# Designed miniproteins, single chains, continued (3), part 93

Each design is a single chain, and the fold is of that chain. pLDDT is the mean over its residues in the fold that is shown.

## One batch from the design tools (miniprotein)

Design m11428
Fold by ESMFold2-Fast:
Structure m11428 (fold): chain A 93 residues (1-93)
Amino acid sequence: MDEEVLQRGRLLYDALSTRTPEELAALEERLRAAGYSPEQIELVRRAIDALLTDDEELAREVAREVGVEIRPDMGPRGLAIASLAEVLGVPRK
């Protein structure tokens, strides 16, 4: 349990630290190796894009698709972080 929590936390940290297309490509490969679905990887990509561009509409769209509770006080950063945590917290299998 602790090892899985640490691995998920590291993936979340790496996702939040992603700034370039090359870093995103490396993260996607790591997610694929860790057993995340193509759909989960696409949600992570879109959440990172919303975080980098401060796009509230994209952040809200991703949060809805992930099933995150959208509160009126949540900005695009908060929504993107919540979506990343949700998607990365439940790897497939």
Scores: mean pLDDT 75

Design m11429
Fold by ESMFold2-Fast:
Formats: sequence, C-alpha cells, structure tokens
Structure m11429 (fold): chain A 73 residues (1-73)
Amino acid sequence: SPEEIIEQAKKELDKLAEKMKNAQTVDERIEVLKERSKVLNKLRQALMDAGYTPAEIEKAENELLKFFEEKLK
C-alpha cells in the first residue's frame, strides 16, 4: 500500500539521519546522501506503480526530505 511504502521510507531515512549524525568525514556524509537518493528513487518508483500522480509523488518526496532534515537537528 502507499502508506506502507511511505512508512518504510521514513524508517530508512531515520536510520540514515542517525548515520549522518555519526559521520566523521565529508566522504561519509556524501555516502549517506547517496543512500538517501536511493531511498527516494525507490519511493518514487513504488508510488508511481501504486498510481500516484507526479504532483502527489513530489509532495511525498518533499515531506520526506523535510522529515530527514528535522531528524538531523
């Protein structure tokens, strides 16, 4: 379900935010950002397959990016 897809993405982003906080080098931070991009790309494909419109996908991505940023504080 779309709700399950979004919940799974939030769990993965929460883990990545913790990894970002523990990162000691620029290279480690870049790797976290690459993994974040993978999570968002997987989310986009899954939501598209679930019948979401481009606008709904963009809204979900923006909310997840905001969630990630808030977890870094």
Scores: mean pLDDT 87

Design m11430
Fold by ESMFold2-Fast:
Structure m11430 (fold): chain A 63 residues (1-63)
Amino acid sequence: SLKEEVEKLEKEVEELRKEIEKLMEKKNLTDEDLSRISHLGVEAAKKQKEYEKKKKELLQKEE
């Protein structure tokens, strides 16, 4: 269902942000760590866009 997709996307975005935060807690970031943060950030942004789109669709059910 659309509601289940919204909830799944919200959780996936949350998990990606949490993973980025864990990497950023490292005292000295390597180029590899920075590359991974960048990749995770792009994926999180994509899922956030999809979450916003589906949430808007869910809210548009009239009233």
Scores: mean pLDDT 80

Design m11431
Fold by ESMFold2-Fast:
Structure m11431 (fold): chain A 97 residues (1-97)
Amino acid sequence: MLAEEAERAAEGAVEAARAAAERGTAEAAAGAAVAAVGAGTEALLAAGGGEAGRAGAEAAAEGALAAARGGDAEAAREGGRAAAEGAREAGEAAREA
């Protein structure tokens, strides 16, 4: 049940990152990554995902934000994708742990 919530949060992160990529703006991609990480982290912690999953997702979101501030839309979209992947892996690790 909690693992299912973590997976749903990861799916939301992927969906948000994809939508931001379609807009083609760095700030939209970074914003989506941050929002997805917030929701995903909460779900992962509730499922017992612990520090490793949270740290990875946060690092990816920070990368996306830094890229967006620099005006690098490509790097921001990559950061958003990395955040979505991190959230998914953390959710999977939490339920397998």
Scores: mean pLDDT 59

Design m11432
Fold by ESMFold2-Fast:
Structure m11432 (fold): chain A 55 residues (1-55)
Amino acid sequence: ELTDEEFLELLEKHMDSFSEEGQKIFRDVLEKYKDATPEERLAALEEEIRKFLES
């Protein structure tokens, strides 16, 4: 099992596998929530990605 921090780091390392739009969303969320907890960053990222995929 990965910690939230390790999971986020892993996602960042594999960001090149995302679409250009996915990469932008990922970076924008990380920048916006730079000072947030890993939990908050992960939650925000999941919400934005889910919204992108479902919409």
Scores: mean pLDDT 72

Design m11433
Fold by ESMFold2-Fast:
Structure m11433 (fold): chain A 99 residues (1-99)
Amino acid sequence: KREEIKELVEKGKELIDRAVEAIAREDPSLAEEAKKFGEILKKELDRIEEDPEDEVTIGVLEVALAVALAVSKRLGLKETAELFREALEVVAKLREVAE
């Protein structure tokens, strides 16, 4: 349902914003890059809201979030890693609801 997709996209954006803030707290040297990355991820979520059947966009976002999670774990950014893990769960639900 379109309303459920909108709610999941909004939740995903909130988690991405919180992850960007967490990166700035855990490693301030990455703050500018984190902000740019967050904007890219949120734009991909907007594309999913417009076309939820675009499995390519969903797949690209899943890969991007999985890489962000893996890098956060390697850098010891514990709060950031947990937020990207939660964002991945939201994208998995988006895939399920979308089709």
Scores: mean pLDDT 83

Design m11434
Fold by ESMFold2-Fast:
Structure m11434 (fold): chain A 58 residues (1-58)
Amino acid sequence: GKEELERLLKRIEDLIVRLVLEGASEETIREFSERLGKIKTVEEARELLRELEALLAA
């Protein structure tokens, strides 16, 4: 539901903040932040979250 989307968006924001703290480039941070702002569905949020988790796990 809508609550699930909000929870996923907060999780994504937390991971983007973590990328900043771990020294990711401003270009990378901008790209993910712009993608976050364009998310309209739970499916899109899950996709972006998956990409961020994979990047941080490497």
Scores: mean pLDDT 83

Design m11435
Fold by ESMFold2-Fast:
Structure m11435 (fold): chain A 81 residues (1-81)
Amino acid sequence: SEEIKELEEEIEKLKKKIEEIEKEIKELEEEIEKLKAEDPENPEIQKKIKELEREIEELEGLKALLEGMVSFLEKEIEKLK
């Protein structure tokens, strides 16, 4: 079915975006760990950690939205079979 193929292509695009977001989150988490190891009492470092934690929260929100879209599209494919 052409409709199933189009939905599968959209799922692939969304999964690639999710993988990119997961990679970004991991890089930000690694940066936070490095900052914590350097000088946890430094107010400038604490501020930077909070900024990175906020970026992770925003990316986690985007990831959850995209995962919801994938789940929706997978259920639509099952209905067409």
Scores: mean pLDDT 88

Design m11436
Fold by ESMFold2-Fast:
Structure m11436 (fold): chain A 106 residues (1-106)
Amino acid sequence: SMSIDELLQQAFDAIAREDLDKAKELIKKAAELILKDPSAFSKEQILEFLDVAGAVIQGYIERNDLEGVRELIEILRELAEKSKDPEIKERIQSLIDAAEKKIAES
């Protein structure tokens, strides 16, 4: 299977090609790796994951694809519940709050 760095790079490339469905697939794979063993990843890798996930969420919002946004919010909620780092939890909550605000404005 691909490393997290490879998954995030491919997700970034998919976003650049406007292939949000592929980007979501790759982000789901990266999230599964983090959830299986969070201690295997640096804080910097997790924050990079959250930046890419936020970009995918923003792309789905701009496309008015609320189901895509909801799927990614559910993944972020699971990551927040399993995280021990308060800064990571705060970053995740900020992403969820921003996405939910945009959905409410739609």
Scores: mean pLDDT 85

Design m11437
Fold by ESMFold2-Fast:
Structure m11437 (fold): chain A 62 residues (1-62)
Amino acid sequence: MPSKEQLEKDLELSKKTLEELKKKIEELKKDPSSSPSKIASLESAKGIVESEINVLEALLEE
């Protein structure tokens, strides 16, 4: 079982990844040449990272 400290580090990294994905999605939405498929792929990646954050936060509640 990972330590509480390791879980906190993983949560921090996941939150940073989520912020980067949000920023990238916003940049692509502002670009009229952006592919809808590329935006959809990043939205899917964002959903996965949000799920990971929820799991890590649940583990840290114990």
Scores: mean pLDDT 81

Design m11438
Fold by ESMFold2-Fast:
Structure m11438 (fold): chain A 61 residues (1-61)
Amino acid sequence: SLGDEAEELLRKAIEENVSEEEFEKILERVRELARKSKDPTLTLARILAMVGEWLVLRRQA
């Protein structure tokens, strides 16, 4: 589904340690896919959780 694709795209970007510029571009794409998914609210909530977790991990590094 588009929601699963959005989550996977974001997860790959986090795992590959893309630059902040690249990450912003990926977030724009992810938001577009999430909005068009079967459950936009749930998909966006999951995306926000992933971004939050990534930011916390980067702060600890």
Scores: mean pLDDT 76

Design m11439
Fold by ESMFold2-Fast:
Structure m11439 (fold): chain A 74 residues (1-74)
Amino acid sequence: MSEEEKIDVLFAEIARTINEGLAAGLSVEEIRARLEKTVDELSKKYNLSPEEKEFLKRVVDLAVRAIEEARARR
């Protein structure tokens, strides 16, 4: 798997987890827990570097914050 293909897979799995959580009406805490589990599973499956894992954690934090802000502003 190329680095570019790996990034595409990582983003697709994160996006899937977010979309499924939002569609199911899950809380922000439940979505975060699912995202953290997804990152852990991907880290083990693709043997991610510390830098790649840190990047994914940052993506999760940004996604969770965006959901919290969107829900808080209604």
Scores: mean pLDDT 79

Design m11440
Fold by ESMFold2-Fast:
Structure m11440 (fold): chain A 92 residues (1-92)
Amino acid sequence: SIEELLRLLLSEDREIRIEAAEKLKELGKEEAVERLIELLGHEDPRVREGAAFALGVIGDKRAVPALRRVAEDPSAPEAVRRAAEEALKLIE
């Protein structure tokens, strides 16, 4: 599932991260971007962090409003806010 791939994208093991990124790339860009924007609101902070990271790598400007909301949300975990801030720098 995408949620599992996003968690693996945060792995300390470089090979696991690369495999997860390759599997995520198999998704169509349009489907991936919209689903990743939804996953920014997931209950699992690891999924939220992975979604922000993936959106940054994809670089699609449709994600900018959602990433900005996450980056500015004081209730979001620090790692999730940081990932959103880094993603915005890559896109903007």
Scores: mean pLDDT 79

Design m11441
Fold by ESMFold2-Fast:
Structure m11441 (fold): chain A 80 residues (1-80)
Amino acid sequence: SKDEEIIKKVDEIMERAVELSRQLRADPSKAGEIRAEAEKLLDEVKKLMEENKDASPEVVRRITAAAILVTGVLLEAELL
């Protein structure tokens, strides 16, 4: 279903965001590279939000959770 496809994309974004956070913690010298990748992930999340504003509440909540997670990683990288 469309919802399952969206959830899969959101899960992939969240997995990438978690990995970026782990890399940043392991090597803060990579903050610039991680910030660039986090910005790309945030753009993907924004596109998913715009394309799926009328999706089910569960899908909207999952996209919102991904937005919060990615924004957190981006902020962490920018503050270093």
Scores: mean pLDDT 86

Design m11442
Fold by ESMFold2-Fast:
Structure m11442 (fold): chain A 65 residues (1-65)
Amino acid sequence: MRLDPEEAFLEALRLGSEGYRAFKEGDYETALRYYEEAIRVAEEAGLGKLAAELRESKERAEQAK
């Protein structure tokens, strides 16, 4: 599935925000699922920089559990 870069960027940010919310609530499994989806959306659209930042957020959530 492909999205235009702006739509993919906004969707990845939305998914990342949901992940961050779950992370703050201690729901690390849900946070990891959202970050994984956000990374897939960013990578599919060729947004390498955003994908790298999302990966960092995912690693942080993984280390917290």
Scores: mean pLDDT 80

Design m11443
Fold by ESMFold2-Fast:
Structure m11443 (fold): chain A 68 residues (1-68)
Amino acid sequence: SAEERGRAGAEAFLAAVAELPRHQQLNVLRSVIAELEEELARETDPERRRKLEVILAVLRGALAELEA
């Protein structure tokens, strides 16, 4: 499903950025979240919107944990 693909993509991205120093992880996550929020705002395809919403939820959760 779009949700499953979105989650898998977000988790793969998080695994890649986990190799960076914490301050770089924070900067990358904040930048990517901002870009994806803008993409979601202009996205008209329902399946792509659902995928983006799942990705954003996963990335926002990771950012919140990293900022704790």
Scores: mean pLDDT 87

Design m11444
Fold by ESMFold2-Fast:
Structure m11444 (fold): chain A 60 residues (1-60)
Amino acid sequence: SKEELEELGKKYGLSVSQVESLVEALKSMSDDLMVKLLMHDNGLSEEEAKELLEELKKLL
Protein backbone atom coordinates (compact mmCIF):
# COMPACT_ATOMS: atom_id res chain seq x y z
CA SER A 1 0.00 0.00 0.00
CA LYS A 2 1.06 3.63 -0.55
CA GLU A 3 0.83 4.39 3.19
CA GLU A 4 3.29 1.56 4.02
CA LEU A 5 5.67 2.84 1.31
CA GLU A 6 5.45 6.40 2.75
CA GLU A 7 6.14 5.18 6.32
CA LEU A 8 9.14 3.08 5.25
CA GLY A 9 10.46 5.98 3.15
CA LYS A 10 10.27 8.37 6.14
CA LYS A 11 12.14 5.87 8.36
CA TYR A 12 15.08 5.52 5.91
CA GLY A 13 15.03 8.97 4.25
CA LEU A 14 13.70 7.65 0.91
CA SER A 15 10.95 8.88 -1.42
CA VAL A 16 7.93 6.66 -2.21
CA SER A 17 9.30 6.23 -5.77
CA GLN A 18 12.66 5.04 -4.39
CA VAL A 19 10.93 2.49 -2.12
CA GLU A 20 8.80 1.25 -5.08
CA SER A 21 11.96 0.86 -7.21
CA LEU A 22 13.66 -1.15 -4.44
CA VAL A 23 10.63 -3.49 -4.09
CA GLU A 24 10.76 -4.13 -7.88
CA ALA A 25 14.55 -4.75 -7.68
CA LEU A 26 13.94 -7.40 -4.97
CA LYS A 27 12.05 -9.54 -7.53
CA SER A 28 15.20 -9.95 -9.71
CA MET A 29 18.18 -9.45 -7.34
CA SER A 30 19.78 -11.62 -4.65
CA ASP A 31 19.84 -10.46 -1.02
CA ASP A 32 23.62 -9.87 -1.24
CA LEU A 33 23.22 -7.63 -4.32
CA MET A 34 20.34 -5.72 -2.68
CA VAL A 35 22.41 -5.05 0.48
CA LYS A 36 25.28 -3.72 -1.69
CA LEU A 37 22.85 -1.56 -3.72
CA LEU A 38 21.31 -0.06 -0.55
CA MET A 39 24.76 0.69 0.91
CA HIS A 40 26.19 2.28 -2.27
CA ASP A 41 23.14 4.11 -3.71
CA ASN A 42 21.40 5.12 -0.45
CA GLY A 43 24.39 5.59 1.89
CA LEU A 44 23.17 3.04 4.45
CA SER A 45 25.35 1.00 6.79
CA GLU A 46 25.38 -2.79 6.30
CA GLU A 47 23.05 -3.24 9.32
CA GLU A 48 20.64 -0.52 8.10
CA ALA A 49 20.67 -2.07 4.59
CA LYS A 50 19.85 -5.53 6.01
CA GLU A 51 17.02 -4.07 8.16
CA LEU A 52 15.57 -2.21 5.16
CA LEU A 53 15.84 -5.38 3.01
CA GLU A 54 13.70 -7.34 5.54
CA GLU A 55 11.12 -4.49 5.63
CA LEU A 56 11.01 -4.41 1.80
CA LYS A 57 10.38 -8.19 1.74
CA LYS A 58 7.24 -7.63 3.86
CA LEU A 59 5.86 -5.45 1.01
CA LEU A 60 6.09 -8.25 -1.63
Scores: mean pLDDT 81

Design m11445
Fold by ESMFold2-Fast:
Structure m11445 (fold): chain A 60 residues (1-60)
Amino acid sequence: MQHYEKGKKLFEEGRYEEALIYYGKAIQEDPNFSEAWLNMGEVLEAMGRHEGAERMRRLS
């Protein structure tokens, strides 16, 4: 949960690359954590990476 909360804070601050790092750590701890995959998709959408965002949603 700590990495997920850090990722959320970074995303809210507009620090997208760092948010992806912490969501990635949350997924590494629990690959079935669907909320982390979905939030990575939201970060990628905000960055204009629509294909990557769709892939993350598929994995959630």
Scores: mean pLDDT 79

Design m11446
Fold by ESMFold2-Fast:
Structure m11446 (fold): chain A 60 residues (1-60)
Amino acid sequence: MTKSYVIVDEEGKTVGLLSIENGIAKIIIDGKVVKEFEAKSLEEALKKAEEFLGKKVSLK
């Protein structure tokens, strides 16, 4: 099941999108896939996204 979330930073500003399908997570910024990685859970995907972006983020 494909799930897509809006990535927002600590100030509530939209950073990009996080899409998860079949255990693969993708970070999409300005309509481009900038990072792709494996994630077993939404929690793991969020953690890896924060590491890639270098900042705390939340999902909407």
Scores: mean pLDDT 81

Design m11447
Fold by ESMFold2-Fast:
Structure m11447 (fold): chain A 73 residues (1-73)
Amino acid sequence: MLERLSPEEVERLLKGAQYSIEKAKEAFEKGDKNKAASYLTAAYILSAMLRAAGDEEGANKILEEVKKIEEEM
């Protein structure tokens, strides 16, 4: 198992995941499905890292937003 990250490191991962979701939404709204998919993939990876770091609630929230956007694609 990965060792538990510091609260500051977890916060950075969460912000990175949220940024990727916002960029995915922006790309999707502009019709750039490939760019949207790339940002969703980044958010998915970051959610897995959050779960490994012990932030299961944050990871689940990010993954839920990713799935919601994928349903619109």
Scores: mean pLDDT 80

Design m11448
Fold by ESMFold2-Fast:
Structure m11448 (fold): chain A 83 residues (1-83)
Amino acid sequence: SSNRQQAQQYTDLGRDYLLNSDYQSAITYFQRAIDLDPSYSQAWTLLGSAYYHLGDYDTSRQYLQQAVDLDPNNVGARSLLSM
């Protein structure tokens, strides 16, 4: 399987943890996704969102900026950065 396909699978698992407010497990899976495909902007966005929910706003902004740098049309990351 391609690295992007596996990164998407880890991102989907991380999103399930994020929706259940298990932010530490979510971070673990989003980090695995980024390790496989560091160009996957959506994984950086969700990693930033998880850190925001943990109250680590500086780390959140860094990951959201990386998502926008990879994909300037990433509306989710841009919206979170404008808050």
Scores: mean pLDDT 89

Design m11449
Fold by ESMFold2-Fast:
Structure m11449 (fold): chain A 56 residues (1-56)
Amino acid sequence: MDQEKANQAIVRAAKAAMDGNREEADRYLSEAEKAGATPEQIAAVRAHVDRLLAEN
C-alpha cells in the first residue's frame, strides 16, 4: 500500500547485506513486508541478501 516505503526498506536491506550485517538486513526486510511488499518480492530480495552474505 506504501510502495515507496517498501522500496526504501528493500534498498536499505541490500546495503546492510553489502556491509555483512545480517541482523540489519533481516530487520529492513521485515519493514518492507509490513509496508506492503509482496511475498514474491520479499522472497527474491531475501535470496539475493543470503547470496551476498554467503559470498563474503
Scores: mean pLDDT 77

Design m11450
Fold by ESMFold2-Fast:
Structure m11450 (fold): chain A 56 residues (1-56)
Amino acid sequence: KEEELKKEMLKVGDEAYRKILEARKEYFTNNTEESRKKLDEVIKEANEKMLEAYKK
């Protein structure tokens, strides 16, 4: 059923979004290469998680 998939996506999406938001905040505050790299890593991780939930 779609409901199970939706629940999983919501959970993964919420967690991913929260992480991206925090990393983005850090990047805008520090504007350093390191913070940019961290943001990219968080986005990549979030995308991987969402992709895995979606690929069910």
Scores: mean pLDDT 74

Design m11451
Fold by ESMFold2-Fast:
Structure m11451 (fold): chain A 57 residues (1-57)
Amino acid sequence: KLQEAIKLYKEGKYEEAAELFESTGTPQALFTAALIYLDLGDIERAKELVEKAKKLM
C-alpha cells in the first residue's frame, strides 16, 4: 500500500508520492503527505492534511 508512494518519492515525483500517501487514509500517511506538501510550499494543503489526520486519531 505504501510501496508505490515510497517509490515515487525516491524518484523525485513528490506531488504524486504525496497524493498516494494521502489516499492511504491512515494518520501516519496523512502526516507524511503533509510534510511533502510543506516541502513543496503548499502550506494550505499540508494544514488540511494535518487536521484530517488529527480527526482520525
Scores: mean pLDDT 80

Design m11452
Fold by ESMFold2-Fast:
Structure m11452 (fold): chain A 86 residues (1-86)
Amino acid sequence: SAEVRATVDADGGVSATEVRLEGPGGARAAALALSALETAARAALRRGAATERLRTRVTLPDGTVVSAEAVVDLAAGTAEGRAEVS
């Protein structure tokens, strides 16, 4: 699993400030968390919203389950994401 703290620009650009990795899938989970953060930031901008929350779960063809959650606050310029690969 992975947890990511980030800053978010007014343009929806996401920059990771802290990344925590746990277990052998940590790097993959971190990439998924960052992707979820970028998706949530763009969604917030598209809707004209100050905040956005995204939650997703997908089963890959090999049976791997990936889950991601992202919370973006454009007004505060902060974002937090987490992901798990199982």
Scores: mean pLDDT 80

Design m11453
Fold by ESMFold2-Fast:
Structure m11453 (fold): chain A 90 residues (1-90)
Amino acid sequence: SELEKKAQEAIEKAREAVKKGDYEKALEYAKKAVDYANELASQGNLEKAAAIYDEVVEVLKEIKSKDSEVASLYAAAAINKIAARIEIEL
């Protein structure tokens, strides 16, 4: 679906932002991907939503790993907020 494409595009943009060291932008795109996945879940597309959540978790783990080198309080707080929206612990 178009919504699934938008979720995947958001994940790709989040990964690109991570590669550039733009963790604020990466977290914004990760949030958008979660919003699209939540919409897919609400429509009954649970398998596709789960796949998007898994990819978002991988992006968040990558940010957390790289942020440990920079000690960004903002990134840590935003990761926790996104994890809460997915209803998991990272």
Scores: mean pLDDT 78

Design m11454
Fold by ESMFold2-Fast:
Structure m11454 (fold): chain A 90 residues (1-90)
Amino acid sequence: ATPEQMEEIGKEAEAVLYTILGYLSLKAGDYETAVKYFEKALEVDPNDAKAHTLLGKAYDGLGEREKAREYYQKALEIDPTDEEARRLLA
């Protein structure tokens, strides 16, 4: 494996771990911590549609509905089949 391949694998794993930590925080009702982890996940992988949907849910938990809608819309731009984002925009 090249150093570049190892770095790509590491970044992919890091994005997944941040998404998992954000999801656990979201389930615990810690919406501020969930936002931070999902933002870190999107810093590593900006095109993760699921991370956008989950970040929107965290903002909904904070009462920031318009910000949540922006992220649901971004999720659908990346993955039009995201049924959760589609439902949450309705």
Scores: mean pLDDT 84

Design m11455
Fold by ESMFold2-Fast:
Structure m11455 (fold): chain A 66 residues (1-66)
Amino acid sequence: AEELLKKGLEYEKKGDKEKATKYFNEAAHRAAEAGDVKLSLEAMSKALELQGRTDLAAAARKRAEE
């Protein structure tokens, strides 16, 4: 899951928002399957931010801090 999150960040730096969003979504899904709630929420917040849902992204980020 962390490796997928890092791949998403790499594509985000390249400006490939579509691939970045795909990897963030896969990272969130795999983290959730592994019971890693914090990493799942972090990856989900990144995907939401790239989709322009900044309010939902902020909420997910705050929940990851708990």
Scores: mean pLDDT 78

Design m11456
Fold by ESMFold2-Fast:
Structure m11456 (fold): chain A 77 residues (1-77)
Amino acid sequence: SMKERAYETLEKLKEKGLLSEEELEELKKLLEEGIENGKVEEAELEVALRVIKNLYGEEYAKKLLEEAKKELEKLKK
């Protein structure tokens, strides 16, 4: 299932030190809500940005979020 695959991905990210335990539980809930509400792409983006923030810092993650929002708006057009 989508939920099972999402949870496996988050667990692997935590095992690699890319997410904390608290972030893992937060993002599991976010992905579950995204799957249920048809916003899985938005939830996956938030997971990716959290990983990028943890690797490269807040400012880099913020810049990527701004670019990602521009791309998502193009998809809605």
Scores: mean pLDDT 75

Design m11457
Fold by ESMFold2-Fast:
Structure m11457 (fold): chain A 62 residues (1-62)
Amino acid sequence: SEVVKKLIKKETGLSDEQLEELEAVAREHGVPPPKEVIEELAKKYGLTPEVVERVLRALAAL
């Protein structure tokens, strides 16, 4: 859904490329992924683990 992706970009500042990477993680690991994966993504994108998990859940529902 374009609307959900636009909302995520507005709230997090993530690019389309970064959202595609998060979609790939959700497909590979399911939701929630292992804590180590969430922590690595949070560090990589400058987000909190809580925000990363929320984004992954939203993307998995698309």
Scores: mean pLDDT 79

Design m11458
Fold by ESMFold2-Fast:
Structure m11458 (fold): chain A 104 residues (1-104)
Amino acid sequence: VTLTQPASVTAAEGEKVTLTSTASEDIGTQVAWFKVRPGQAPELLIENASTLAPGVDSRFSGSGSGTTYTLTISSVRREDEAVYYALSLASPVARGPGTRLTVV
């Protein structure tokens, strides 16, 4: 399995932003989303394509099944600037290239 993601997305503070990942084959709901900031441990945001991880802000949501998966941030804040990775948990496990979110 190969995951593709756009390299970069720019959003204005307060806007809704959507980040998409496409899988090379059907992986069902076996998708997680991670937020990575330089010098920080990866933060789990979404499990099983749509399940919000404990302690994660409700502004984040996940959707998708089959081959197309979307992470949505309903009202972007400057602290949301990060690289967002989609991870396939289907065997074999695969990580997407990541999308850098820039907030202006």
Scores: mean pLDDT 85

Design m11459
Fold by ESMFold2-Fast:
Structure m11459 (fold): chain A 68 residues (1-68)
Amino acid sequence: MEEVRKAAVEAAEAGVKLIEKSTDPELQERARRLLREVDEAYRTDPEGALNVAKRILEELKKELEKVE
């Protein structure tokens, strides 16, 4: 449970940073969509939420590396 929570928090932090650093509305909308997917998965399927959070965190980190 704590591991799932930690991954979701890290994904949220990466998404917020991407929204703050990017002025591209498409990237901001994409980040918000990915964050909603993590939130929905965490709420409805705790067992699957860890894999979803990890996958989304990886996508957000790759986008963030391009902006940084």
Scores: mean pLDDT 76

Design m11460
Fold by ESMFold2-Fast:
Structure m11460 (fold): chain A 64 residues (1-64)
Amino acid sequence: SELEKMKERLKKVKEELREKAREAKEKGDERTARRYEVMVEASDTALRMLEWVTKKAEEAEKKK
């Protein structure tokens, strides 16, 4: 499903952003690290919303 594909892509993006944040911190680039950390939090929020929507869609199908 499209929701599953979006969830999988967001998971990969989140992991890459976490890695970029760690690399920036190791280099002492606090501004870049903070930007990636904010993006990680945004990605996590989006994943939680997609999971909620997917669950509701599955519940709706079971009622029909």
Scores: mean pLDDT 80

Design m11461
Fold by ESMFold2-Fast:
Structure m11461 (fold): chain A 85 residues (1-85)
Amino acid sequence: SAAARGRELAKDPVAARMAIPVLIQQLYDPDPRVRAAAAVQLGELAPIIREIGALPIVVPLLEALLSDPDPEVRAAAREALARLA
C-alpha cells in the first residue's frame, strides 16, 4: 500500500529526502491513483517534512488537492494534511 511505502521511506531520512521532490511531482500525475498514493506517502513523511522545514512547500500543494475531481485524491489529501498539522 501507499501508506506502507511511506512508512518504509520514513525509516530512512536520506531516501525520504530524495523521495519528497518525486512525490511532489506525482501530485500532478494524470492518474488519480498516482496522485492519491503520493499524497498518502507525503502524509507518512510528515515528521521528516516538518524537520527539514518543507511544510510551506508541501501544505499548499496538498490543500490544492482538496479540490481534486477524484474523491479518493481528496480523501488522501485530507488525511495527509491532518498528519502535517
Scores: mean pLDDT 88

Design m11462
Fold by ESMFold2-Fast:
Structure m11462 (fold): chain A 66 residues (1-66)
Amino acid sequence: VIKGLSKEEAPDVIKALEAVPEDASLSQIVGVIRTAKPGASDEDIKATLESFNYDLKAIIEALKKM
């Protein structure tokens, strides 16, 4: 899902994304993911969000399968 994300990091990212308000801006979402995965670039995070059409529920489901 997110490039370079390990299975061990997935639960923290899932928890962070589930805590994101539904009205959150793209910058807020990127910030939340980067806090959970400090090694990810803003460009990699944005590319991941774009590939899922900004569907956070789909991203969470994909991470749960790791």
Scores: mean pLDDT 71

Design m11463
Fold by ESMFold2-Fast:
Structure m11463 (fold): chain A 73 residues (1-73)
Amino acid sequence: DDKEEYEFLKKAISSMSEEEREKLRKEVEEARRRLDAVAAEVAAREGEAAAREARERAKRRIELAEKALKEAE
């Protein structure tokens, strides 16, 4: 559930230091940059439909983390 994941992330981020939030921000940005590469690997192994589903799930998780980080500012 995206709402539960968002609530979990928001609580976790609120307990983080500024240094920890900056590190998480970089990790989220790196995950976003790697979406195409990860999707291509999934497509090669499991087919295009599986890659599309994996990409959409990863993208939603990244967007939730970005939203939680933005709300903390």
Scores: mean pLDDT 80

Design m11464
Fold by ESMFold2-Fast:
Structure m11464 (fold): chain A 87 residues (1-87)
Amino acid sequence: MPPDMDEIRDSFLRMRVSILKLAIERNRDLSQSAKDTVERGSRNPQRFISTLQAEIDLANKTIKDPKVKAQVVAYLKDILDQIQKLS
């Protein structure tokens, strides 16, 4: 039985998705960040997979701009796929 874990998780993930959305809206190069995340995730795949799936779900729910949403989701799905292939 989870004691307020959903509210805490949602607040944390919302902040992370917001930062990523802003980076994409400002045309920041995220290629190195993606590679670094894949390398870190390959060492703790279950934790990263669960977090990335939650971030994808939240991005789909909260991002209103369809182009920014597609770019955020594509970025997260690519990292997720790479970590899953290494596991």
Scores: mean pLDDT 77

